# Designed miniproteins, single chains, continued (3), part 65

Each design is a single chain, and the fold is of that chain. pLDDT is the mean over its residues in the fold that is shown.

## One batch from the design tools (miniprotein)

Design m10239
Fold by ESMFold2-Fast:
Structure m10239 (fold): chain A 78 residues (1-78)
Amino acid sequence: MKLTFSEAVDYLIDYAIKKGKNTITKEEARELLRKYAEEHGVELTDEQIDAFVAELDINGDGTINIDELLKRYNIKKK
């Protein structure tokens, strides 16, 4: 089963909120997505993970900003 981009976004946002973080690094995001794939039996290539992480770095500063993700993908915090 393939991980969708939407599932990747939701997973990283949930992780950051639970940990009280507003940003995660690209390296941390790659590790989190690999762990998700392994634990849930989904097929993810390194190229797919890298593509997701690149898309999630909206401001281009080498970190994934959760507020920018919420803004870009029209996701509301609950």
Scores: mean pLDDT 73

Design m10240
Fold by ESMFold2-Fast:
Structure m10240 (fold): chain A 58 residues (1-58)
Amino acid sequence: SAEEEEIKKLLTSGKDADFLPALQKLRKYGKELVEKLLKSDDFVLASSAGFFANLLGY
């Protein structure tokens, strides 16, 4: 989806300004989206998703 693509951009940007938007969107979509992103072939995306999973207590 368009929002999932936006979340992927936020997770891979490395920008401090994108941290809170990424966190808020991942909370909205919950564990299912985070688990999907953790299995991504994009290691930067998967690593970022893992960081946020740990932060969110997932």
Scores: mean pLDDT 82

Design m10241
Fold by ESMFold2-Fast:
Structure m10241 (fold): chain A 62 residues (1-62)
Amino acid sequence: GEKFTPEDLDPLVQIRRAVQAMLEAGVSEETALRMARSYLDVLVDRGLVSREEAEETLAEIR
């Protein structure tokens, strides 16, 4: 199937966009980061991203 879209190729980009939207909606940075960490943990567990990439993404958001 056609699974190759720019946003589908990089789940880390999608997570960054979701965190940005939450922050713009008035969600606290701590809450947004906790939710992002939870999503990244699922991605790491499923083998879609490395633990290192997850931690780097959280650091770039913060």
Scores: mean pLDDT 74

Design m10242
Fold by ESMFold2-Fast:
Structure m10242 (fold): chain A 90 residues (1-90)
Amino acid sequence: MNKKQLELTKKILEEVLKLLDEARSKGWPRDKVIEAINELEKKLLKETPDPVQQKQIKSLRDNVIKAIEAGDEELDTLRKLLKEAVEYLK
C-alpha cells in the first residue's frame, strides 16, 4: 500500500513472469519449473520481513505450482493475469 510495498509486489510478480516466460520458451520439464519456483520463493522470503508480504509470496507460489500441475492452458492464463497485474502497478 505504501510505495515500498508496491515496488516489492511489482518485483515479485516480474521475477515470477520472467521465470515462467523462460521456462515456456526453453521447454523446461515440469519438475525443473517447480524446482525453480520453489527456489524463487525461498529467495523472496529471505528478502521480505513483512508477514503480509510473506503470506502473499507463499500464496503466489501455491497458485503457480497449481497452474504448472494443471498444464499449459492454466499456465498461459496465469501469465496473462501476472502481466496485467504488473502493468496495473506501473
Scores: mean pLDDT 78

Design m10243
Fold by ESMFold2-Fast:
Structure m10243 (fold): chain A 73 residues (1-73)
Amino acid sequence: MTATATVTVPSGKVAGVSWLKDGKPATDAKVSVTELSDNTVKVTASGLSPGTYTAVAIDEKGNTSTKTVTVNA
């Protein structure tokens, strides 16, 4: 399965992105990140099992922003 989330961080540039399932790193996911602007990224994850996933983007100041996506079977 594939899921996509667009995440905007509150301050500065995106410094990192992670993809979580149930609050833990999603080890079954292949993650691709596309920069839309300095503070906004499109996160595409593939190889997912069904469940609720959270994309987390971290900016250069250590602030985080999250987007939740549900993957159905």
Scores: mean pLDDT 78

Design m10244
Fold by ESMFold2-Fast:
Structure m10244 (fold): chain A 80 residues (1-80)
Amino acid sequence: MRERKEKVKEIVTRFYRALKEGDGEAAVKAMEELFGVTLNEKQKERVKNFTPEMIESFEKVLQEVYGLSEEEIKEAIKEG
């Protein structure tokens, strides 16, 4: 549980770094790694054009499914 949480934080950090740098391909890869899925072209386009509303939904998933606090999410963004 603790180790899984640290791995999730690492992936989330890479995702936010990719968003800050405008690296849509890196953002897609981080999202695929986080959820253990392969995204289709339409889903990849959606990730590359991540809206503020999508960020809020993603943060809620991180809090509810992966148990990250709002503070831990902010730390992951800062480390990116």
Scores: mean pLDDT 77

Design m10245
Fold by ESMFold2-Fast:
Structure m10245 (fold): chain A 64 residues (1-64)
Amino acid sequence: GPIYRVTITSGNAINLTTGKIYKPGETIEGVYEVRLSESGEFLEIRTPEGIYLASSDGVEITQV
């Protein structure tokens, strides 16, 4: 399937399993899927390390 990179532009992305945080200006590599949350406020960013939660208006997504 497609691979994405997700750059954080505002707020933090947090891994729901590990608690690892990505801050503004940092990039999450190896993203296999990005889904909008049921509320529309958050993106669920899927990686081999687990799911990151980030603000839906606080990311830039690029397909690699």
Scores: mean pLDDT 87

Design m10246
Fold by ESMFold2-Fast:
Structure m10246 (fold): chain A 83 residues (1-83)
Amino acid sequence: MEKKIEEYLKKAEEIAEEIRRLLEKVRAGKLTEEDLERLRELEKESKEIFEEALKAGDEETAKKIHEMVTREQGEEFKRELAA
């Protein structure tokens, strides 16, 4: 279980970092359709890892994953997905 928690957190960090990089393109007005598709894939992956942590009974880990990913998504990213 200890090793699985570390894997979940590491994957969440990787997703958050990639989202942050893509958000810099949003702010620069250089977001492409390919970047938007990648953002949607990252959102799906973050939801899957969050659900997996919840099923494992790791509520604290799931909360941390959610906070790490959603913090990086910001309002600008949410507006792009809604459009």
Scores: mean pLDDT 70

Design m10247
Fold by ESMFold2-Fast:
Structure m10247 (fold): chain A 74 residues (1-74)
Amino acid sequence: SDELKKEIEKLIKEALELLDEKIAQETDPSRVKLLQQMREDLKIILEEVKKSKDQFLLDLYKMVVGATLVVVKS
């Protein structure tokens, strides 16, 4: 649904903002590289969410993005 897509987009936006903050504060080069890769992966997921009409796939993206957000908030 359009409501589900907007909800997932909002979660991705929040995760991207938190990743940008973590990248700016991180001093370990290996961790910076991993955080940058996660940021790029979330951008790809955002584009897939915008294109998708598959309700089950959107539910899976919501779960994955939600789990990522919990880890990034830690």
Scores: mean pLDDT 86

Design m10248
Fold by ESMFold2-Fast:
Structure m10248 (fold): chain A 81 residues (1-81)
Amino acid sequence: SSEEEALIKELESKLNSLIEKIRNDPSMSREQAIAQLEAIARDVEARLREINASLAVRRQIIAILNKKGKEVEEILREKEK
């Protein structure tokens, strides 16, 4: 559906913005980065329930969150070296 497509694009945009912010802001703490990632995850999970998203879209969203979550962790670990 158009709502499902919009949600996926919004999620990718928000996660990419967070990743760029983590890379470019030397003052951002690990706790702040994780809190923002968790807030994005909670918001998208709530919206998936509200729009009664298909199982395929739910699985796609979970895959995106897992992939981007790992990328966030890798960037944070690199900054801590």
Scores: mean pLDDT 86

Design m10249
Fold by ESMFold2-Fast:
Structure m10249 (fold): chain A 66 residues (1-66)
Amino acid sequence: SDIDYEVEEALLLIKAAVAKLSGNFEDAAKYYRELSDLFNKRGDTERAEEYQKLAEEYEKKAKKAS
């Protein structure tokens, strides 16, 4: 149901926020990719693209931190 997707979205947003606050940019990128996939499954291509861009941004940050 749509409510199940909303719960999954909320959990992924919390996980991404925790990863960002802890400086774990690799995990933040993973959670943003999962958010992008979630929105693609729902047909929300605009929000999926926004989260894909965030995932790419945090993946680049993770690589620079190594």
Scores: mean pLDDT 85

Design m10250
Fold by ESMFold2-Fast:
Structure m10250 (fold): chain A 94 residues (1-94)
Amino acid sequence: SQEEVLEQFFDLLLEGLTRASHLLDQQGRREERDALLAQVDALAREVRNAKTIEEQKAYLRRLADVVVAALRALGQDEEAARLEAETNRLIDEL
């Protein structure tokens, strides 16, 4: 169902976000961590407020892109590639 697909998307996103957040904290880059978390939270609110499936998909893609970019910037290329592939697959199922 659409609800199950959204749950799977947010579970994957949270795993990637937790990894990026943890790495930024370990490197003492706490302002960047806080900015990442704030950006993800703002985009997640837009997903909840979306009036159409097309609008919702656009915000979900932006959410995935933000976390994928953060992981790549932190040298987590394999995790970023997996997250990108899996989140794109889930968005296409909506």
Scores: mean pLDDT 89

Design m10251
Fold by ESMFold2-Fast:
Structure m10251 (fold): chain A 97 residues (1-97)
Amino acid sequence: ASALTPEQLRADAEDALRGAEGNIEKLKEVLEKYQRGEMSKEEAKILSANLYTAAMLNLVAAIDFAERAGDQELVDRARKTLEEVKKIAEEFDKALE
């Protein structure tokens, strides 16, 4: 089996984390547009579900790659970002009631 180097794993983790951060910014934009009445409830539900799924997949990858690289700082950053995604999901649940 070809073992990825710690450097390659860190790069993959950082790329995945950037992807998740991008998904979070889009989630915030969707929530704000919905709250301003610029987006329908149906549109907000579809877009938030897709962005949430993308963010979660990126964060799972980021945590896995960072743990395998032995980069605890990167693991901690990814886990903090995961908690931010969960908080935004709770805000969507409240707003879409």
Scores: mean pLDDT 88

Design m10252
Fold by ESMFold2-Fast:
Structure m10252 (fold): chain A 65 residues (1-65)
Amino acid sequence: SQQAKVEQLREYLSRNTNLTKEEVQAKADALGLTPEQKERILEQFEATKYTADKLIEIGDEIDAR
């Protein structure tokens, strides 16, 4: 099912935070996600990457905690 595939991809992304957008897209394609699901996952990945990048930037301002 699409839900199982999304969960598998989400778990994979959780374990591999250094993935590129292209690698995430390729993994979604390999799992057979629909275009809609793939777009949603890419949005989630971008949001997660943005949050991680922001956390690093903020770390310079909040004692790197």
Scores: mean pLDDT 68

Design m10253
Fold by ESMFold2-Fast:
Structure m10253 (fold): chain A 58 residues (1-58)
Amino acid sequence: MVDEEAIDELIKYLKEKYPALFEHLTDEQIREGVIRAAEEAGMSTREVVEQLKAALDA
């Protein structure tokens, strides 16, 4: 259901590219946001993580 490895990968990636996000956001808030986005989009958490990483890398 929840791919915790994918979420951990995203958190690490965001810390490298967007460190300012972590001034006011916790790892748990990011995890919750990804899970919510996946539910709303009808996608898996891994799919959301991969799409976000691809969009940020583009």
Scores: mean pLDDT 76

Design m10254
Fold by ESMFold2-Fast:
Structure m10254 (fold): chain A 75 residues (1-75)
Amino acid sequence: MLAELEEKRLELSRLMIAMDMTSDREERIEQLRKMAELVGVEAPELAESDTGQQIGDQAVALGKLFAEQVLKELA
């Protein structure tokens, strides 16, 4: 239902804001995992050498995947 998609979108937006507000790598990993769970996919595999910025890039990719899911549901 549209209401369920809107609730997920708002929660994803909140997680994206939390990601943007932190520069801590561990906090970004936690937000990324929450976003992956919300989108319904497995969290991306991260290397020990991945920077906070690279983790943020993965979060952006999850946001795009969610947008594709919403568009498919609305079609």
Scores: mean pLDDT 73

Design m10255
Fold by ESMFold2-Fast:
Structure m10255 (fold): chain A 72 residues (1-72)
Amino acid sequence: SMVEEIARRTRERMKEEAKKSKDLVEAEEAIRRVGREGYEELVRRVGEDDEKMLEFARMFRESREEVIEELK
């Protein structure tokens, strides 16, 4: 689905940007920025769709937790 594809790309970009970060604060800022960009792309492609937005939010939370754990 479009949601899954955008979420997967967002996760990959989060990992890339987190690797470039010098500390956890910078990494969290990068993760939030990338997540926002993914959300904006989703809205542009599918418009206002509560179910798709909730699915993306769930996948974003999972991706953020995974990336943060890898930095510890």
Scores: mean pLDDT 81

Design m10256
Fold by ESMFold2-Fast:
Structure m10256 (fold): chain A 79 residues (1-79)
Amino acid sequence: LKKEIEEHRKKAEEELEEMRRVEERKREELKRAEEEMKVNPEEGERRKREISREYTIEAASESVEAIGHVAKAVSLEKE
């Protein structure tokens, strides 16, 4: 039982680290979109919205997975 709790906590930590990588990629992509706005404001703004939407969905997905692992660890701890 304790091993299962530790394993789920470890997986939650791994998911949090993946979320940090997603945020870093988002910053880099947004920076590129900002540069594009200098040459083509319409396309740059559209790109910026698309990037924000895509990364928000990915971050939400990773958050759900991390929460799932934490919830399972807590549930097992109550048993």
Scores: mean pLDDT 73

Design m10257
Fold by ESMFold2-Fast:
Structure m10257 (fold): chain A 79 residues (1-79)
Amino acid sequence: DDVEKAIEYLQEALELARKNGHDDIAKLFEEAITAAQNGDYEKALELVEEGIRQARQAGLTDIVKLLEEAYRYLRRAMA
């Protein structure tokens, strides 16, 4: 269920990014969701880390918190 939780948080972050017109960041979340669904958790983590970096630079604190939760669940899925 860790992967399912990670995808749920990524989907929430994706919807917020889209609603606020952050299409470049939204694309990273779409790619991270696809990677997680395909079992490529390493790629999903790399995309989430890049997403956190960009969201922090843009001051998107709500999105950052959702991505931090997605990161935790992805790490748990890999353990």
Scores: mean pLDDT 87

Design m10258
Fold by ESMFold2-Fast:
Structure m10258 (fold): chain A 94 residues (1-94)
Amino acid sequence: SEMKERLKKALEEAARVIEELAEKDPEEAIRRAFEIVRPVVEEAVKELGPEEVIKMLEEILPSLKPTAQRIAASLITALKLRMIGDEIDKELAE
């Protein structure tokens, strides 16, 4: 899966930025990490849907280094919460 490789590379690049910059400028490190990961995740969700993106992230998770694993785990949680929110909104709209 080409998208799985893109997600993995983006997560690894974001992790490197955090590790290199977090001690000097933690706010900028987080901002730059988000700028790397956000567009790839948004494109993946648009093309494949959030369920498939969660599956891809869960599949690559054990191959990632610790910092990248934490980023991926946070994204999985955020996507799951988004899906739960969408389902609640649907039920409230009847």
Scores: mean pLDDT 83

Design m10259
Fold by ESMFold2-Fast:
Structure m10259 (fold): chain A 77 residues (1-77)
Amino acid sequence: MQRVQELLQKAREALKQGDLETAIDYLTEAARLLNDPATVKLLDLARELLAQGRTDDARFMLEMLLDSLEAVLQQQA
């Protein structure tokens, strides 16, 4: 679980800095380690929104997914 916690912290810092692409990469790795394919698919959608210039929509989705993954991690701790 230390690796997942590290990835979620890095994703949160990337979001604070506006590095949405970097945040997606960290969250995708965390979701894969947590065996959460539904969240991986939502992260793919967030990447598509970012590619379309829908930055605010992508940010909102990434913030929700980060909170969801943090909740899953807490339940497994």
Scores: mean pLDDT 83

Design m10260
Fold by ESMFold2-Fast:
Structure m10260 (fold): chain A 78 residues (1-78)
Amino acid sequence: MAEEAAELTRRYLALLDELAGMEPEEAAELAAREGDLPRRLEEAVRRGPEARRAAAETIAELRPELRLEEVLRELEAA
């Protein structure tokens, strides 16, 4: 579980970086194509405290300006 949560978190952060550099129309197409990734990450993180911790540590290593709470709020809004 922890490994899956960490990998999905890395992929999600990479997706956010790509979306941030795109025009709105291109961003919408990429988001639609990768639409399962936010749901998979949310499910993985909700499975246990170890998965949640792994996701938080991955965020802190790759995007120290982001908090897990912000990422989870975006996933829930999707």
Scores: mean pLDDT 75

Design m10261
Fold by ESMFold2-Fast:
Structure m10261 (fold): chain A 74 residues (1-74)
Amino acid sequence: SGMEEEQQKREELKKQYAKMDKKQRIQLLKQIKANLPDITDAELEELIKKNPSDDELAELQLRAEKRIHERGRK
């Protein structure tokens, strides 16, 4: 089911992100924000300041992918 596939993908993303340094993680957050306009620049800065976990980054990435698919690219 979709939920099992999402959980597996989240685990894979977490492993990938655990290998990233802070600069790479910040770049990823900026890419996520580009596809998730609900996140303001101020909220992005707060996320960077908090140093998000691998799980939080994986969830944001999955949310961005879902947003692209469901809302379309405009």
Scores: mean pLDDT 75

Design m10262
Fold by ESMFold2-Fast:
Structure m10262 (fold): chain A 69 residues (1-69)
Amino acid sequence: MDAKLQAAYEAGYAAAKANSKTFALTDPNGVTREVLAPDPSAWNAAKSPEEQIAAARGTAEALREKRAA
């Protein structure tokens, strides 16, 4: 159902926009990098595999937009 898939996509997008955190990780070579941790809450709340995929796509799109900015 397109409306439910759209809602799952938008939930994943919104969660990634609102709740994705940047944090510093130091690798074993002593190099510190900033990494973006997405919020999986919309994916975890999804009731079907199709909704999980839609939520994941929304999260990926929000992360792509953050990379473009």
Scores: mean pLDDT 67

Design m10263
Fold by ESMFold2-Fast:
Structure m10263 (fold): chain A 85 residues (1-85)
Amino acid sequence: SPLEKVEKLAEKIVELMRKYVKEHSPEFARKMAEAGETALLVAFLDAGVPKEEAIRILNKLIEKYKDDPIIVEALQRAIERVEEL
């Protein structure tokens, strides 16, 4: 399913964000989180994912990564940006 492929891509983007956040200084970690937010939005837009489905996927990722406050904050910002589309 195209939706399942986008969900897997979104999870891969989040895992890359987590890796870069751990490997960089706090200032670069914030920039990496912002880049990941943009990558998530581009992935959803390119795949033609409806807003409701994008928000559902992002909330599922928030629950999965709930112990990572930097990732949770980035995913919450991604939801806000999706709602403005």
Scores: mean pLDDT 83

Design m10264
Fold by ESMFold2-Fast:
Structure m10264 (fold): chain A 85 residues (1-85)
Amino acid sequence: SVTDGVSRLVSGRMSIIRSIVDYAKKLKDKEEREKLLQSAIDMTQQLIDQLKTWKSQSTDPETKALLDKKIKDLQELKKEIEKLL
């Protein structure tokens, strides 16, 4: 289903983003660490923008509710990463 596809994609992308953040946290070089954290922020924002587009195209209330929840989860993840800069 569309909802299953969305959930799978978001979970997969969030896993990749978290892996990049965890790797960045282990780096001693400040410049390289901040560069990777910025890349993680940018990837998170791109996913938020994609989900907002999908929400605007959806007429199904259940799909819209799922997308809203995922957007909020990603916005919180983005804030967590920004605090590491």
Scores: mean pLDDT 89

Design m10265
Fold by ESMFold2-Fast:
Structure m10265 (fold): chain A 82 residues (1-82)
Amino acid sequence: SVEEEMLAKMKALGMSEETLEALRELARLYAGMDAAERAALEALEARLVAEAAERVAKNPTKEALIAATAEVTRRLLAAARA
């Protein structure tokens, strides 16, 4: 799947197993959501991605991108579990 291919690429780029597992868990939770829950999570994702993009633009390194992705993933997972 596109998701599994993306996770494999993220691993190759240096994403931690913790972040990759969080992404897989987030995908599982998202699949079980209703339309309202998905819309709320997508709105949060858009906001967090925009905030992360501003931070990465100020320090455009691979390490900053990895850290920003991990932070966004953890925050989305916390919201999806609430």
Scores: mean pLDDT 82

Design m10266
Fold by ESMFold2-Fast:
Structure m10266 (fold): chain A 66 residues (1-66)
Amino acid sequence: PVADLVAEARRAFATITDPAELRALAETFLQVARDAVQLSEADVAELERELGRLVAEHERKLAAAR
């Protein structure tokens, strides 16, 4: 389910301190979703949207820590 991938991404993002690594990790999660036969194109689009929001949220937290 998309929600499980979003939860895994959120946990993984919590360990990242580099914005470039954060974006690369988000792309990795999206690639895993694209390769999953159980996910529709609509599910992948939803995951892309949710991952974008998580990346933006974590980028703000990283900026605030400087």
Scores: mean pLDDT 76

Design m10267
Fold by ESMFold2-Fast:
Formats: sequence, structure tokens, C-alpha cells
Structure m10267 (fold): chain A 72 residues (1-72)
Amino acid sequence: MEVDLREAQRLLAREHGRDAGGLAAANLLNEMYKQGLRKIELEEVKKLIEERAPPELAEGAIRALEDAARAL
């Protein structure tokens, strides 16, 4: 499932910005947007979270991302 980085980042910040996992996911999407990406596969973002986020944040970040993706 392909997601728009800007829209997903806004939803994450609005719906999940109060928890560390949601904030971590929003920050990762914002970094990718700053690097020139506009769309990305959901599974690829999940993989990047697993590789780059602290283990204690990774599960929450993935759940927040999947929840935001369902709203798109």
C-alpha cells in the first residue's frame, strides 16, 4: 500500500503525536519528505522503523503508522 508522506505525517502528528511511537513515526516520515520523497510503500516504512527506531518505540510507531494508513 503506497502512502503520501505529507498526509501520513500530518495524520500521525494529529492522532498519535502525544505518544513517543507516533512521534517517532511522524519524524521519520518528515525526514524522508525533506530528502525529496513524496510517496512510499507502507511495508518499506515499517522496515525502516524496525531498523532505525529504538526497540521500545518501534512497535508503537508501526501501530500508529498502520492506523494512520487506514485513514488515508
Scores: mean pLDDT 77

Design m10268
Fold by ESMFold2-Fast:
Structure m10268 (fold): chain A 64 residues (1-64)
Amino acid sequence: MAEEELREIARRRGSDTVSALEVAEVAEKYGIDPEAVMQKILERRNGQTRASVDEAIEVLKEFL
């Protein structure tokens, strides 16, 4: 599941945050447009490239 991949990425770094690029890479694996996901995260974060795992999961659910 996309949620589990995002959690694993954060765990490997010892953090509960993921980058917009990491979320876009997971989205692409599930047939979601990576650029659309990156833009959505940047909009929600006011131009910041990192989000919490929970925020990233919410963004992905909008496309699923």
Scores: mean pLDDT 79

Design m10269
Fold by ESMFold2-Fast:
Structure m10269 (fold): chain A 94 residues (1-94)
Amino acid sequence: SALDAERALLEEFAARLSELERQYQAGRLTEEQFKERVIELLRELRERSTDPAIREVLDEAIARVERAKTAEEVADVALRAFTRMGRILADREA
């Protein structure tokens, strides 16, 4: 189903975000590189998503990440966006 496809897409990108966080914590990415990679990840998810509500959450998350000054702020914005997107899909299943 379209809902299952969108859920699988969110799970794929959540795993990729977790990997970026691990690379940052391991010192393999600078704070600036982590921010750039998170923006690229969110933009790619937006391009691959067919859901208008998911795209709206991603547009706002991208703008907030661009304004973020620390890796912690970048991670917090991304985590909150994935949580919100997950809730949107869960509400459609219920």
Scores: mean pLDDT 89

Design m10270
Fold by ESMFold2-Fast:
Structure m10270 (fold): chain A 68 residues (1-68)
Amino acid sequence: SVDEAREAAIELLKALEAGDVEAAKEAAKKMLDAIENPEARRDAAEGIVEAAEKYGRPEVAAFARELI
């Protein structure tokens, strides 16, 4: 759902800011799992990769790429 995806996106940003890689991976998975449309899920994954790279967390970016 949109609400679940939004909540997970907030969790992801907080985890990236805190440097909590495992929490960021969990939030990324929750966000992608909340999106049923394959094209929207791919776009969201690209957004997660971009955010992770901006926060200097290549391990989270790699994880998001593996989920699609």
Scores: mean pLDDT 84

Design m10271
Fold by ESMFold2-Fast:
Structure m10271 (fold): chain A 61 residues (1-61)
Amino acid sequence: SMEDEIIETFKKAVEDLKAAGLSAEFIRLFGEHFIKELEKQGVSKETIEKLREIIEEVVKE
């Protein structure tokens, strides 16, 4: 589905930020910025919750 593609793309983007050496704080900031844009585009609350979960999973050591 389109939302599955959004989740996959977002996860890769967040993983790329971590690989680039950005702090958990910056990754959360950038992730929340993209989430707000996706909410404006009408992405479901369920998908938005999944994206926030991905941020926290990726920033955990």
Scores: mean pLDDT 83

Design m10272
Fold by ESMFold2-Fast:
Structure m10272 (fold): chain A 74 residues (1-74)
Amino acid sequence: MAEIDEAMKRIQEAVDILARMSDASRRIGTLSGEEFEEAYERAKREIEEALKDVPEAKKLMLERLDREVERNRA
């Protein structure tokens, strides 16, 4: 129960990070070549670092980032 509350708090923190990443992904969508790759890799690293202690949320956030980037590229 307390563990669930802690996990929910971590997920909310991840959602806030993703909201900021959504703004960044819109800008990333306007980039091409090297600049796109650098920004995309940087975003992945930030998610991995922020969610290091919550592997399930980390996996979901990385998948979400891939989807957001693809949406902005398409």
Scores: mean pLDDT 67

Design m10273
Fold by ESMFold2-Fast:
Structure m10273 (fold): chain A 73 residues (1-73)
Amino acid sequence: KLDEIIEKLKNAKDKEEIDRAITEGVRYAVETNDDEVLEKLIEAAKKVDPETADIMRRILEARQKVEEKLKKL
């Protein structure tokens, strides 16, 4: 669930924990095919680690390209 992932991100004390929460969130966003999930995750990451949030934006861009490919199907 997105809420659980965001909570893990806010409670993360180490960069490793932040990365794990981000990875779970990205996987969930890809599986649900929902850009809103990834956008909310980026907002949460920005409060914890703005550098990680930048990585998230790149992931969102990649995900949107996948969505365009799916639309072609």
Scores: mean pLDDT 73

Design m10274
Fold by ESMFold2-Fast:
Structure m10274 (fold): chain A 78 residues (1-78)
Amino acid sequence: MLSESMSDEEATEASQTISRLYQGLQNKDQKEIEESKKEIKRLAERMGKESVMTMATVASLGTGDERIVELVEEALKE
């Protein structure tokens, strides 16, 4: 569940990007959702898909919104 390869800076960046995705979902802002999905893809290329999925799971549990994990999984499949 914890990634030993993720730095504090990388974890913060991933958390902030996932937070923006969540805000887009709450505000029904499709542009913000799409931009956040693109950032998530770039983070996955740098940090690995597993690390990004771990952060998405933590955010989903913290917010109670399972759509975060679903959208991150969708972004990573493309």
Scores: mean pLDDT 77

Design m10275
Fold by ESMFold2-Fast:
Structure m10275 (fold): chain A 113 residues (1-113)
Amino acid sequence: MSPLIEVSIERVEEMLEKEEDPEKRELIEEILEELKKTKDSDRAVALAGLAKVLYESEDPRQHEAVRKALEEIKKDESLDVYQVGGLLLEHGGLEAAELFGKAARELYREAGV
């Protein structure tokens, strides 16, 4: 398994363990299931970035943006991390996109890639 996939899974599992909101937990669990299926390290970063936006945000618009981005990722395996960031910008606004971008950069740095 890629170090980036391993780190992405570990960070999402940590978020799931700490999250107490049942609605957020359900969506993070769905993200984790998709993460465990992927062999694409960039897809793993995009999925973990979505989980981070959901975990850190209390804004219902940003939660809905994560749900929509996850649905698009499930339909299209060719979506890169920048395209997923664009979906968050479109549906969740600048703050959601910036939080996603920060999460993705931290994951790449932590994995040493």
Scores: mean pLDDT 85

